Designed miniproteins, single chains, continued (3). Designs and how they scored, part 54

Each design is a single chain, and the fold is of that chain. pLDDT is the mean over its residues in the fold that is shown.

## One batch from the design tools (miniprotein)

Design m9855
Fold by ESMFold2-Fast:
Structure m9855 (fold): chain A 102 residues (1-102)
Amino acid sequence: SQSQRQQQIQALQQQSTEAFDALQQAKRDLEELIRNKAAPEVIRKKLAELQAAGQALLDALQQLASALDPRDAEVMQEGIQAVQRLLDRFLAKAQAKIKELE
Protein backbone atom coordinates (compact mmCIF):
# COMPACT_ATOMS: atom_id res chain seq x y z
CA SER A 1 0.00 0.00 0.00
CA GLN A 2 0.98 3.68 -0.33
CA SER A 3 1.03 3.85 3.50
CA GLN A 4 3.51 0.93 3.72
CA ARG A 5 5.81 2.57 1.12
CA GLN A 6 5.64 5.86 3.06
CA GLN A 7 6.59 4.07 6.32
CA GLN A 8 9.51 2.34 4.54
CA ILE A 9 10.77 5.69 3.16
CA GLN A 10 10.47 7.30 6.64
CA ALA A 11 12.46 4.42 8.20
CA LEU A 12 15.20 4.75 5.55
CA GLN A 13 15.28 8.55 6.07
CA GLN A 14 15.76 7.98 9.83
CA GLN A 15 18.58 5.46 9.15
CA SER A 16 20.22 7.98 6.77
CA THR A 17 20.01 10.72 9.43
CA GLU A 18 21.57 8.46 12.09
CA ALA A 19 24.34 7.36 9.68
CA PHE A 20 24.97 11.02 8.76
CA ASP A 21 25.29 11.98 12.47
CA ALA A 22 27.81 9.15 12.96
CA LEU A 23 29.80 10.35 9.91
CA GLN A 24 29.79 13.95 11.22
CA GLN A 25 31.10 12.78 14.62
CA ALA A 26 33.88 10.69 12.99
CA LYS A 27 34.74 13.74 10.81
CA ARG A 28 35.04 16.01 13.90
CA ASP A 29 37.19 13.40 15.69
CA LEU A 30 39.50 13.00 12.66
CA GLU A 31 39.86 16.80 12.25
CA GLU A 32 40.83 17.08 15.95
CA LEU A 33 43.42 14.28 15.64
CA ILE A 34 44.93 15.93 12.53
CA ARG A 35 45.00 19.38 14.23
CA ASN A 36 46.69 17.91 17.34
CA LYS A 37 49.27 15.98 15.22
CA ALA A 38 48.21 12.59 16.61
CA ALA A 39 50.36 9.52 15.85
CA PRO A 40 49.97 8.21 12.25
CA GLU A 41 48.42 4.92 13.46
CA VAL A 42 45.75 6.83 15.46
CA ILE A 43 44.89 8.95 12.38
CA ARG A 44 44.72 5.78 10.19
CA LYS A 45 42.38 4.08 12.70
CA LYS A 46 40.02 7.11 12.83
CA LEU A 47 40.16 7.42 9.01
CA ALA A 48 39.04 3.75 8.79
CA GLU A 49 36.15 4.55 11.18
CA LEU A 50 35.22 7.59 9.03
CA GLN A 51 35.28 5.41 5.87
CA ALA A 52 33.09 2.76 7.57
CA ALA A 53 30.57 5.43 8.71
CA GLY A 54 30.58 6.94 5.21
CA GLN A 55 29.93 3.53 3.62
CA ALA A 56 26.99 2.94 6.02
CA LEU A 57 25.53 6.32 4.96
CA LEU A 58 26.09 5.55 1.25
CA ASP A 59 24.33 2.17 1.68
CA ALA A 60 21.36 3.84 3.43
CA LEU A 61 21.10 6.57 0.75
CA GLN A 62 21.29 3.97 -2.06
CA GLN A 63 18.46 1.96 -0.42
CA LEU A 64 16.42 5.19 -0.06
CA ALA A 65 17.05 6.09 -3.74
CA SER A 66 15.79 2.62 -4.76
CA ALA A 67 12.57 3.13 -2.73
CA LEU A 68 11.80 6.62 -4.18
CA ASP A 69 10.29 7.71 -7.49
CA PRO A 70 12.79 8.84 -10.19
CA ARG A 71 12.54 12.58 -9.36
CA ASP A 72 13.21 12.12 -5.62
CA ALA A 73 15.90 9.52 -6.39
CA GLU A 74 17.82 12.23 -8.33
CA VAL A 75 18.08 14.32 -5.10
CA MET A 76 19.42 11.23 -3.28
CA GLN A 77 22.07 10.75 -6.02
CA GLU A 78 23.26 14.32 -5.32
CA GLY A 79 23.53 13.38 -1.62
CA ILE A 80 25.47 10.20 -2.50
CA GLN A 81 27.93 12.26 -4.60
CA ALA A 82 28.32 14.82 -1.76
CA VAL A 83 29.17 12.03 0.74
CA GLN A 84 31.69 10.50 -1.70
CA ARG A 85 33.37 13.92 -2.20
CA LEU A 86 33.55 14.37 1.60
CA LEU A 87 35.19 10.94 2.03
CA ASP A 88 37.69 11.62 -0.81
CA ARG A 89 38.58 15.01 0.75
CA PHE A 90 39.21 13.54 4.22
CA LEU A 91 41.16 10.59 2.80
CA ALA A 92 43.48 13.04 0.98
CA LYS A 93 43.80 15.32 4.06
CA ALA A 94 44.56 12.40 6.41
CA GLN A 95 47.07 10.80 4.00
CA ALA A 96 48.88 14.17 3.57
CA LYS A 97 49.12 14.60 7.38
CA ILE A 98 50.34 10.99 7.87
CA LYS A 99 53.04 11.56 5.22
CA GLU A 100 54.05 14.86 6.91
CA LEU A 101 54.33 13.11 10.32
CA GLU A 102 56.36 10.13 8.96
Scores: mean pLDDT 82

Design m9856
Fold by ESMFold2-Fast:
Structure m9856 (fold): chain A 67 residues (1-67)
Amino acid sequence: MPGLEAIAREAGRRLGRPLDVDELNQLYARLIKAATDVALGDESARAELDRINAELEPVIEAERALL
């Protein structure tokens, strides 16, 4: 399993900018909150969930590439 530091480094390379573990942790926290809000029926959280998923797409690709 790749560590968060390795995922952050690879995602940063794919984005063409540095990305660190703190930024990843913030994105994951926002993802959990948005998903919870959607589950509770907050329609406005769907757009936020989509934005966070788009921001995490390079992270997910980095994780797959490191496997």
Scores: mean pLDDT 76

Design m9857
Fold by ESMFold2-Fast:
Structure m9857 (fold): chain A 85 residues (1-85)
Amino acid sequence: STIEEKLKILEERKPELERMKELIREVKETYGKSEEELLAFVDELEARGVSEEELSEEERKLALAGGAIRSIEAAEKAKKEIEAA
């Protein structure tokens, strides 16, 4: 794939990433959690192999926010790598 193709994919994901940022903000404010705590929670769930269906509503929101942080970090890293190429 070309640099232009990769940039197109990132632009198409921009609205999703903005929604993820808002979700992270709301979850942090609602539950009083830091980004580090949300990432640690997702790491714990992944290590335990817990299904989303087994989580409470609160735990699902924490997991979604933690996953969103990882997705944003991955997208920002990919963008920096494309910009450096």
Scores: mean pLDDT 76

Design m9858
Fold by ESMFold2-Fast:
Structure m9858 (fold): chain A 71 residues (1-71)
Amino acid sequence: SMQDQLDLVMVDLVDEVVRRSDEYGLSKEQKQQIVMAGVNAMLQGWEDGLSISEIKKRGRKVIDEELEKLK
């Protein structure tokens, strides 16, 4: 289902945030904030009726912006 695909995309986003945050030496609290920002952006995209592909792009854009602020 589309919901199952969204769940998988969210798991992938969390894994990406952890991996990239470790590269920057970020704290657990900073990682959690970035994950929450990405997840919230994806949930908003879902509510807006976006495709899974567009939801994924939105989440990745938000985490890229949050990570860029902390490098």
Scores: mean pLDDT 83

Design m9859
Fold by ESMFold2-Fast:
Structure m9859 (fold): chain A 71 residues (1-71)
Amino acid sequence: GEEGARRAAEAGAAGDVQAAGRAGTEAFLKSGGNDLAATKAGAAASIGAGQGDPERARELAFAGYRLAEKS
C-alpha cells in the first residue's frame, strides 16, 4: 500500500500515467492483495499531484478508489 503509493507518486510526478498504474498494481501484489483500493487511489492521486492541483489529485484519487472497489 504505502510503498506502492510512493512509487506511483514518483511516476505520476514524471507524468507517466502508465508507470503510475503499474507501480500501484505492483504494490497491491506485494502487500498480499489487502490494499487494492488504497493503492489505486494513491496512484490516481499521484497523477493529479503531478499536475500541481491538489483538488484534481483528490478527484482522481476518488475515481481510482471507485474503480478498485469494482474490480
Scores: mean pLDDT 55

Design m9860
Fold by ESMFold2-Fast:
Structure m9860 (fold): chain A 90 residues (1-90)
Amino acid sequence: FQEELDRIVKLILEGKEDEAIELIRKMVAQGYDLKKKDPETGLTPLDYLLAIARVLGRQKVADFLEKLGADRHAKTKDGKPIEDYVFEKL
């Protein structure tokens, strides 16, 4: 699961939006739960991927993730906005 998420992040970083969307669709079709919150951060994979896409200006991926239910206003367990958290990691 984490390896697939890392591949999606790499595709978004490289601007390969169509490939990122196809991989996300494949994971959802295979029953991966992209809405399961991480116990350390309180973030879902969908929310995390949306924040990366938005920080990098990947509008096509961002629109797709929002349609899947990603929350653009998500915060970590410590109350940090997800976009600030992601920006610090890039």
Scores: mean pLDDT 79

Design m9861
Fold by ESMFold2-Fast:
Structure m9861 (fold): chain A 62 residues (1-62)
Amino acid sequence: MEKEAEEEGRKRVEEQKERLDLMSEGGSHIVKGAVLNTIGNKEEGERYIEKGLELLRELEEL
């Protein structure tokens, strides 16, 4: 019973960490995309922005 409670608690902490990581990753991709777009790498920039938005959308669906 104690082992199950510890595993459940650890799973919750991991889920929260994954959410934060996903949020950070999504935001980072959007920023990278914006920078790439500004320096003339428009195609690559758009891909990064798209991926960042996908990650943030996945977070909303969780």
Scores: mean pLDDT 76

Design m9862
Fold by ESMFold2-Fast:
Structure m9862 (fold): chain A 64 residues (1-64)
Amino acid sequence: MIKLKVTLPADTDVDAVIAGLERIGAKVTRLDEHTLLVEAPDETVANGVKALANNYGGSAEEVE
């Protein structure tokens, strides 16, 4: 399991991002209005999380 901290721009529809992350198989926990803790079961989903965050102008960082 790979954990990622996703940070999104202030003008991003966070609910749409959460729905997209859950659709690819990630587990999402909302930390604040623009920050998510995302748990990916494998590297394929983790790469999908990073791609989705980048597409919304955000960032995804792996955490321990």
Scores: mean pLDDT 84

Design m9863
Fold by ESMFold2-Fast:
Structure m9863 (fold): chain A 80 residues (1-80)
Amino acid sequence: AVASPEVLGGAVVRGGEAEGKKEEARKLAEEAGLVPQEKGPSDDEGDEASASILQAANETGIDPSTVEGAAKAAKAALAK
């Protein structure tokens, strides 16, 4: 059987939850139509693009948790 949530513990569960938030943020940006297109076979490169958007949001002080904030951050990152 796949690893149970109970055996994942605090650190692993926290990691999984953080990744869930990241995926939701990307989904929100995609809904706004500002998600950078995924490139080829590089799943890691997709993560870099998302990280850049979050970094731009952090630098500007924009809340990336909201659709408007995520869209603004993505637009700023794409402009660079």
Scores: mean pLDDT 56

Design m9864
Fold by ESMFold2-Fast:
Structure m9864 (fold): chain A 101 residues (1-101)
Amino acid sequence: SEEDKEREKALDVVSDLIKKNKDLVASLMKSLGYSDEEIEEFFNSDKNVQWGKVLEMTLKAASRDKAFLDRLQEAFANAKSIVEAAKNEMNLLIEYAKSLS
């Protein structure tokens, strides 16, 4: 279906951004309370599991930081596709990771 194709594109975008920002994502996960074992498992996981964990990380960040929550809500409201929403979510998490350094 068209929805399945869009989902696969979103998974690819998330996977690519994780690979390009591995150190920042690992640092963010550690700051959010994930263990070294959970971080290693995350990077060895398939794209669907990684996307689920990204959503979990986003919820944890939003629960701690009102400015992050506000930016996340704006990003989702302005997204025209699942792919754009996923890309914006990943970029916000990467920016949040940089702010914690």
Scores: mean pLDDT 87

Design m9865
Fold by ESMFold2-Fast:
Structure m9865 (fold): chain A 75 residues (1-75)
Amino acid sequence: MYEEILRQTLEAAERNFAAWVEANPDATEKTKERIREQLERAARATAEAVVEARREGRPVESPAGGNPFKEDAPE
């Protein structure tokens, strides 16, 4: 289950990253890497939340998108 959800959220993150890069052609390689890492981290967190909710039989509305400019982790 987790692997399936993670695959879906990572695919969404990859699409978001591609769109971001196209919109920001002046971005440096380091900035692109940072954005990719932020999107991937958000995707993993979303996958974990979805898996947990499914195990408990409750829905979770999390569209696999954290704010790519946020650096703060919850907790």
Scores: mean pLDDT 71

Design m9866
Fold by ESMFold2-Fast:
Structure m9866 (fold): chain A 85 residues (1-85)
Amino acid sequence: MPPDQGEVNQSLAIMAANIILRYRDQIKQNLINSGLSEAQAQKYVDQLVALAQAILDNRDNPALAEAQLAQLLATIKDIQQLIEE
């Protein structure tokens, strides 16, 4: 059967978490190359890693997945705003 929207959101959150954890060093380097200081890049990488770990730790609670995805998107938008300034 096709999954419901909650299962889809949870799968997307877990996928995003795994990508963040796998590519954290590349994400940090890209942030530095985009004009962030090492301290700013480390802060945002630490924030993304913490969110990724929270997603994986709560994988048995699909009700949190939508809020966790929204928080990841908000963090990415904050990073984009800093790069654009």
Scores: mean pLDDT 79

Design m9867
Fold by ESMFold2-Fast:
Structure m9867 (fold): chain A 96 residues (1-96)
Amino acid sequence: AEELRREAFRALEEGDFERALELTERAVELALTGDVEAFEHAARAAMRLEVELGKQNERVQELVRTLIELSRTSEEYREALERALAEGLRLQREKA
């Protein structure tokens, strides 16, 4: 999870949103196997991608939907998603 996190956030900083999407989708696949750290990473990256690409981006919508569904299966996933959403709201306010 750590390597995917580092690579995805580097891609986000560089404006390589296609690579960031691919790496975030891989983190979601790891989260589906019970990796809470991969879930938190994927949630934070997805929120950043939503800010950058917009809420109407189909791949971002799919990522967010999967993360929301996972958050309903575990308290740890719910808390991780809430932290990522708070960060996303902060970033939107700073951009505005």
Scores: mean pLDDT 77

Design m9868
Fold by ESMFold2-Fast:
Formats: sequence, structure tokens, C-alpha cells
Structure m9868 (fold): chain A 87 residues (1-87)
Amino acid sequence: MKEDEEALEEALANSTPEEQALLRTAYEGAISSDKEKQFEGIRAQVRLLAARDPAALARALELAKGYTLNEQQQFAVDVARELLAAA
């Protein structure tokens, strides 16, 4: 947790305002016990990856096809598919 906070602060210092908003939403979701906030955090993480490295997102989506996914993982895959389809 404390190391994650330090990593977040360093990432925020080196990010654009738009990326800072996504990183903050992703962090809030990761530490939240609220399912809705967890899902918004996942959406923010997928959007950030799609903006920075769409090839890595596509590789992660292909990797996910080999696994039985839980609800959060399935949501991440669905968001990734929508973003990649939108180009």
C-alpha cells in the first residue's frame, strides 16, 4: 500500500492532466471495497493502456482468451474490446 502510493505520486508527477485523472480513478478503484468504484478503476486502467500502448492491450486481450475469467476480469476484457473496436 505505501509503496503503491509512492509509485502513484511518481506517476502523477510525470503524467499529463488527463493521464493524472485516469491514474487517480484507477488507484481509487484498486483500494475501494465498493464494486462500482472497482469497476470504474478497471475502466480507467484499460483506457490508460489503450492510449499509451494499444499493442500491449491487444496482447493482454489475446492472453485472456486462455483463461476462465471472474466478473472483474470479464469487465476489463469487454472494455478493452470496445476501445480497440472504436479505433
Scores: mean pLDDT 74

Design m9869
Fold by ESMFold2-Fast:
Structure m9869 (fold): chain A 68 residues (1-68)
Amino acid sequence: SSLTAQRRALVDELDKLSREQVKLSQQRQQAIAAGDAAEAAKLDKQMAELTKQMQALSQQIAALREQI
């Protein structure tokens, strides 16, 4: 069904964002180790934005799950 296809696309997008979150987390640890407070702060903002996107996708996936 179209709802199943839409859910699959959202799940795939969430998976991509999850992988990006891991990369950003590793980069943040490296920035902290290097004493680069400016880079660490920038990565914190990027991770916060990514978390918001992942939460929105999770809510959309849950809503579609109820319709399937």
Scores: mean pLDDT 85

Design m9870
Fold by ESMFold2-Fast:
Formats: sequence, C-alpha cells, structure tokens
Structure m9870 (fold): chain A 76 residues (1-76)
Amino acid sequence: MDDSLEIFKKIYENSEKVSLSKEEIEKMTFEEFLEMIKEGKVLDLSNKEQMELVLEKFKEGAPALYKVLKELLKEK
C-alpha cells in the first residue's frame, strides 16, 4: 500500500500537470488514464473537481488504488 502511494507521488511530481474539462475526464476510461501517465502526464490534483473525477475512475478500475488516493488527498 505505501509503495503504491510512493509510486503515485513520484509520478505526480515528475509528470506534466494537465487540466482537462469535466466532459473529457468523464469520457476517459481507466486504461486511457494509465496511458496518459505512461506518456508522462497527470491531472492537476490541486483542482478538487478533477480530483473527484479521477477518484471515480480509479474506484471502477482499481478499488485498492482508489482507497490509497482518497487517503493521500485527506493528508493534504
């Protein structure tokens, strides 16, 4: 669990922060989010609206990671 959190922190720190519209995020699948991360891009989690939409996608595709992300966001 902690290892997954550390991996996400490193990916987030080293990746280009991008802002997508609510419609764009809603249309993306979990696989498309993983492809974005592999391309060195992540959604800006300082935007609460984007953060909530990302959590919903992880809830569907990776429930364990959803719990980790939810805890990470509470620690801020």
Scores: mean pLDDT 69

Design m9871
Fold by ESMFold2-Fast:
Structure m9871 (fold): chain A 74 residues (1-74)
Amino acid sequence: SKVKEVNRIIGDVLRALGRALDFGNKELERKVSELGVYAIKGDEVAQEALRQVADTPDPKKQEEILDEALKKLK
């Protein structure tokens, strides 16, 4: 349902942000935070990207996913 989807998105944002903070990468943290705002507002590109980031342990791959999504959002 839409309600469960929103809860999943919030969880994905928090998980991705936690990883960015753990690595001390301020650029990655900024990108996750920016994309998270779009995802919570219902942007499907942002939602999909954060879901992928949440399932990706490699910070370099996380950044590639974030950059691709942000490029589409401009």
Scores: mean pLDDT 74

Design m9872
Fold by ESMFold2-Fast:
Structure m9872 (fold): chain A 94 residues (1-94)
Amino acid sequence: SHMSVIETLHNKRWDKPVPTSALLLAEGAGHEEIVELLRRAGAKTYVLSDEGFSALQIAAALGDLAAVERLLAEGADVNATKKGSLERALELLS
């Protein structure tokens, strides 16, 4: 379920800052429609993480096209990385 994936991401210990983006997560998971949406929104290939994933990054990793569209429509920063977005992601994916 979506909750299981989010729990796994939350419980992962990261030894080093990993440059990642919603675009890279969508490409890695093979979600071509989400990749095209993110590219049209001006997504950058690399964004340094502040020890967290944005709601948009989580939705892109899960392949939730509807959540990605909602977040972009609400004015989500396509290149943002913030832990505080986890609550938002849970609301949209639930």
Scores: mean pLDDT 62

Design m9873
Fold by ESMFold2-Fast:
Structure m9873 (fold): chain A 75 residues (1-75)
Amino acid sequence: SELERVLEELKKLAESAGDKETVELVQKAMESKDPEVRKEYLNQAAKISAETWPREQADKVQELVAEAARELDEE
């Protein structure tokens, strides 16, 4: 439930930024069953946001991706 909440927050943040590519990456992370594959999609989303979004919003993505990765390790 915590992981699901974090992933939904990431998706909403990407939607607010108008970044459809990052939204799709988060959706793929939500749909994937393999924790390693899910982390890879989230890391890609974090890289895109760091390169293209305002710094403050990109920092939020980094924080949420790190939180999601911790939840995936506990799953």
Scores: mean pLDDT 81

Design m9874
Fold by ESMFold2-Fast:
Structure m9874 (fold): chain A 87 residues (1-87)
Amino acid sequence: SNVLEVLEKAIKEKKGVLLQLKNGRQLNVLPLSIEDDVLHYLDLSKHHELTKPLPQFIQSISLSEISKAEILLEDPDIEHLKQAVMS
């Protein structure tokens, strides 16, 4: 599992990620940083956090709790959606 590599790429490219957790839950997140094997992220289900991210809205999860990470292809990036529609 290349969870770390996927998350580092998503942070660099400012893309959303679907996290599959070892407990069977799934999270749609905007990854912000990785520090000491802890991922800091915003929950994409909470749109207000994307317009005015406050430190109190940043959530954390240990990388050890993540089983899989996938970059979201249907990111709400306008240029990405525009490119997909014109293909």
Scores: mean pLDDT 70

Design m9875
Fold by ESMFold2-Fast:
Structure m9875 (fold): chain A 72 residues (1-72)
Amino acid sequence: SMDDELLTRVRELAKEFLDAVRAGDWDRAAEVLGEIQDLEAEALETSPDVAAEIGRIRDETVREATRIAEEM
């Protein structure tokens, strides 16, 4: 479904974000996080349940990035 494809794309972006954080590529990390936030905002207008799941993935990903950054 379109929702499943969107959530798959968000998870791929989350992995790209974490890879950028591990590489110290803060410009790329900010760009990818912005893409996730844009997708969450778009989903919120049509499918609040999907937007909530994107928000959950974002929160988990940012929490993991914080752990990685604290070890750098």
Scores: mean pLDDT 87

Design m9876
Fold by ESMFold2-Fast:
Structure m9876 (fold): chain A 73 residues (1-73)
Amino acid sequence: SAGLELGVAQARADLAELRAAHADDAELQAVLAELEALLARVEAAKTEEEARAAARELLALVQANRAVFEASL
C-alpha cells in the first residue's frame, strides 16, 4: 500500500540520518546495517505476510538492541 511505501521511505531516511550523525559509533552502525537489510526485505516483500514477517524481525532487532539506541539517541 502507499502507506507502507511511505513508511519504508521515511524509515530509510531516518536510518541514513542516524548513520551520518553517529558515523564513529561502530556498534550503532552495525545495528543500523541490519535494520537497513530488514527494511529492504519489507520493501521487496511480494505479499503482506512477507512484509509483516520482515517488520516483526525489524522490531525484534530494535528491542534486542534497545540499550545501543538509548545510548546513541
Scores: mean pLDDT 75

Design m9877
Fold by ESMFold2-Fast:
Structure m9877 (fold): chain A 96 residues (1-96)
Amino acid sequence: MAEEEKERMRKALEEVLKLVKEVFPEAEEALKYIEEALKEETSEKASEYLRKAHEAIKEKFEKLREYLEEKLKGKDISDWTEEEIIEILKEAAEKI
């Protein structure tokens, strides 16, 4: 059901955020910039904080993306279970 699917996705995202914070110190800094962007009154200042967030995690995200692309070769993401996705992300964190 739609609500059960949303709850599953929320739990998966919470695990991803926890993993990102533990593995990538630069991602923790980026998350702080995103919080600041959400609090800004002007789009110009929000844009500046989002740029800083992107810069802070760019290198780590590129390595993570490459690792995930290799793991997902030959299988669509929609065919994976929540558990399989979380396991792949944990393995990626250990390798990067």
Scores: mean pLDDT 59

Design m9878
Fold by ESMFold2-Fast:
Structure m9878 (fold): chain A 85 residues (1-85)
Amino acid sequence: GGAIADALGTAVSLALDGDTTAAQKALEEATGASVSGYSADQLAAAGQAGLSAVNTSAPDAALKIAKEHGSGGAGDAAQAVLSGL
């Protein structure tokens, strides 16, 4: 729904700004997934994967992109977010 997409977009923006704590909280509140200990780049990739999955209904494709283009651990963070959706 729009509320989840908006929350994921906010989390991506916070992660891209380097606010790892706020990005983690936004992802956990939106999805219920635990994403503690990930870097800003990994949280941004996870949020982008979640947003792509919500907008396209294609979570497997979104996860593949996050694993290919994210920093180390981005695929694990993306899997956690997608599991919460």
Scores: mean pLDDT 75

Design m9879
Fold by ESMFold2-Fast:
Structure m9879 (fold): chain A 68 residues (1-68)
Amino acid sequence: SEADELIARMRETVAKLRANPDDPAAIAEGVALLREYAARYDSFTPEQKAELDRVTAELEAELRRAFA
């Protein structure tokens, strides 16, 4: 599903940022993924949103570290 693909991409980006928090490509991809989720938010089920919100929180935490 589109939600599963987005979750997988977010998890991969979180792993990249944890390995190298200064990776500008991973930072840019993370921001793009957050924008994609926001743009598609109303297309997801409550169950998909719950998992996406969990992964999004992890991604946002790694991005906050990059901008600190």
Scores: mean pLDDT 85

Design m9880
Fold by ESMFold2-Fast:
Structure m9880 (fold): chain A 79 residues (1-79)
Amino acid sequence: LLEEFRRLAAQAAEAFEAGDFERARELAIEAGRLASQMPNSAVPLLVGTAIRLVGIGLDLGKEEEGAEIALALLKAAEA
């Protein structure tokens, strides 16, 4: 689960940086769903991923998209 989460999180960031916001959101939701199955010790990784996605959005001038993708990740993790 942890390695799978890391892979999906990295792919979501790569998709976002490439301008594929729909794919980035889809991958973020998938990563969040995996995070919901992980122990609470994974919370720093989840939060770190959300912060990174927001940061990418700021760097790209896509603050709304970055926030939307980060929120999708966090909401999926609460399932």
Scores: mean pLDDT 82

Design m9881
Fold by ESMFold2-Fast:
Structure m9881 (fold): chain A 83 residues (1-83)
Amino acid sequence: VVEDLEKLAKRARELGLPSVAGTLENAAKAYRDGDYRTAGIYLIAASLILVGEMLEADPETRAQIEELLKELNAVGRKLDADA
């Protein structure tokens, strides 16, 4: 989960989404600390920011954001199983 979150944060930075990247980095830190509830809250926050960015994005960037959302949803399911 932590490695998955760090990879998603890197991809968010590469897409020019620093707020999403920072939120995912905070989620990874909370998960490392065993605070799965706080990690889950950061994942929800990152998802909401991504949806907002997707509404303003061009079609190419929108497709990349949709893939990030799918991967983030998969990480969230792993987090729920660990909690």
Scores: mean pLDDT 79

Design m9882
Fold by ESMFold2-Fast:
Structure m9882 (fold): chain A 89 residues (1-89)
Amino acid sequence: MKREETRERAREAVESTREVLELGKEKGPSSEAAASIQVVGASTELLLTAERTGDWEVAREGLREIARVAEEAGDKVSAESARRQAEEL
């Protein structure tokens, strides 16, 4: 059952990343910076969930998807951070 929690957290983190980065671009540079901070928060919550559940493979996949979404949105810093975190798992 803890694997389901990690999967839900990964899905939420990916969806949140997509939403906040898209909204950030619409509102301007200050909102883009705030959105990037939220992406880091989502990645951190996913990692903390994986530490509790032991489901590192799901967390790694989630981080790779966060990196892809951030890269597509043009947030290269968040994309690189998420990709690096996934590689270290």
Scores: mean pLDDT 75

Design m9883
Fold by ESMFold2-Fast:
Structure m9883 (fold): chain A 91 residues (1-91)
Amino acid sequence: PELSPEAQRIKDETIEAGKKAVDDAVRDGVEKGFSKEEIMKTAEDLVDDYVDHLRNQLKRAGTPEEVREAAVEEARKVLLDHGKKTVEELS
């Protein structure tokens, strides 16, 4: 309700793309024999990139700062939780 339909779509698409990027990075790290800590660091760096991209997209969509930062923080949490779970399941 706080996000416009366009902003909600941007958020959902960014989270989906971020999850795929994290999954690919975790799989590649496991295949290469990297440690869980190294894999998690790569996943966290990817999450930061996707979250920064989301913030910029929501700003362009005219989302108010408070609503934008709440959506960005939620997306960060979802992506980090996904990364942690994926590392635990694949390593």
Scores: mean pLDDT 85

Design m9884
Fold by ESMFold2-Fast:
Structure m9884 (fold): chain A 67 residues (1-67)
Amino acid sequence: MPAPSVQAVVDRITAMLRAQGRDDMVAQMQNIYDSLQARGHSDRSMVTALLAFARSQGLDVDAPHLL
């Protein structure tokens, strides 16, 4: 199966947070994403960190499987 792009994960988390009225958390998630990009993290590492953030906020997101 094609792995989701980092942008697709960002868009998914953004949509879930907005659906819950948590636009402030969207800004926090975006800051995390921007920081990870600036530090040269891999797409896989960024996806893992963003999903961990989403789970810490109570969002029902699954960890990505390899392959």
Scores: mean pLDDT 74

Design m9885
Fold by ESMFold2-Fast:
Structure m9885 (fold): chain A 75 residues (1-75)
Amino acid sequence: MSKSVALAVGEMLRAIGDAIDAGTTISASDALELAAKRAEELGDTKLAESLRTLSEKLRAGEPLDDALKAGDEAL
């Protein structure tokens, strides 16, 4: 449950940071997809599905980036 979520997120962030330090670029979407695969392997299917959803959202975030800057000027 929560304990596994914290660990999975930590590993994901660490992997991204490590790749950047090594001069390599890694997509957050790819990192999340890897974490989801790992969670599924561990038997946490719901966690894997949540991570996959986040990965898909980030993938769509590239075109949705236009929507993000579509004037989010709410005082």
Scores: mean pLDDT 62

Design m9886
Fold by ESMFold2-Fast:
Structure m9886 (fold): chain A 95 residues (1-95)
Amino acid sequence: SHMAKMEELRKQVLEIFDKTLKELENIRKEAKALPDSVENAIRYTARALLVIGDFEDEIIKLLKKYGVSDEERQEIFNELIEYYKKWLEEKKAKE
């Protein structure tokens, strides 16, 4: 059904987003373990941008595959924002 396809899409989008957040967190932890330098800052920023670019490409391809409406796209983006807010709060509680 259409509902089952949308549920599958939401799950895949959240899994890709969670993977991306974990990769960015690992990059941040690696950056903190190295001496503070402009070179290291640029290197880690470039790595983070590549991860973000890969995320954008994966999401765009997935949305095109499922043929989502503008309304459905908006709902998915709102869900990602709420997921990220929750992830940030949980991260603050752990630190």
Scores: mean pLDDT 83

Design m9887
Fold by ESMFold2-Fast:
Structure m9887 (fold): chain A 95 residues (1-95)
Amino acid sequence: MTVEDLEEGTKETLELLKNASPYTQKLAAAIGYFTIATQYAQQGDVEKAEEYLKKGQEYLDEALKLAPSDAQKRLILSIYGGPLGGALGQLLLAK
């Protein structure tokens, strides 16, 4: 799987979610961009990985603002806001 495949897949997923809630669209965008960032990090492209990690974090923040319950906010923070984002950020900074 190439980064171009992941970028295209993310766009297609967002188009499929066009009629979904804004919350679902922002969360899907965050997941897509974190996946692209991870692929760039594995390829050693730290600058691109950081760019997509930042985009993912911005969409994640918007999803948190739109989250319909505290339970969903806590789930997002436990998976993406802290451990996933932090671990990926540390991986990028180590290179």
Scores: mean pLDDT 72

Design m9888
Fold by ESMFold2-Fast:
Structure m9888 (fold): chain A 84 residues (1-84)
Amino acid sequence: ELEKKAKELVEKGRELLRRGAEAARAGDSRRAAEYARRAAELFREAQKLSGDPQYGLLAKAAEEAARLAEAGDTERAARLLDGL
């Protein structure tokens, strides 16, 4: 049951990463950062429920993408988000 909940959170997080990548490609730094940050929160919650370190790595990568977008580096943010 915890694993099922973690999987649902990861699926939602991945959808947010896709939306973030689209926003970044459109040059919308604010939306790209918002989507990436929200995805990171969901991955952190999934990590707490499952104990799976892979979800922690996804959260860190999403947090990095959010930082790049906030800095206006939408090209690198988009590449990182597309790679997740």
Scores: mean pLDDT 87

Design m9889
Fold by ESMFold2-Fast:
Structure m9889 (fold): chain A 68 residues (1-68)
Amino acid sequence: SREQRLEELVQNFEATLRSIPGLSDEQIEELLKQFRERLRRAQTLEEVQRIAQETMNEALELSQKGLA
């Protein structure tokens, strides 16, 4: 179902975020909260992909600052 597919995407994304060095648990939780909220409003696969890319870019920026 759509709901199961979205949850799989969230779980895969969480695993990816937790593999990134320099991110705190609080930062990961906030990113996942924003990701879930945006995914709930997404109507197309293209929107889902865009949301994932934007959230990933934000995570990478935070990672770079966390490693400094």
Scores: mean pLDDT 83

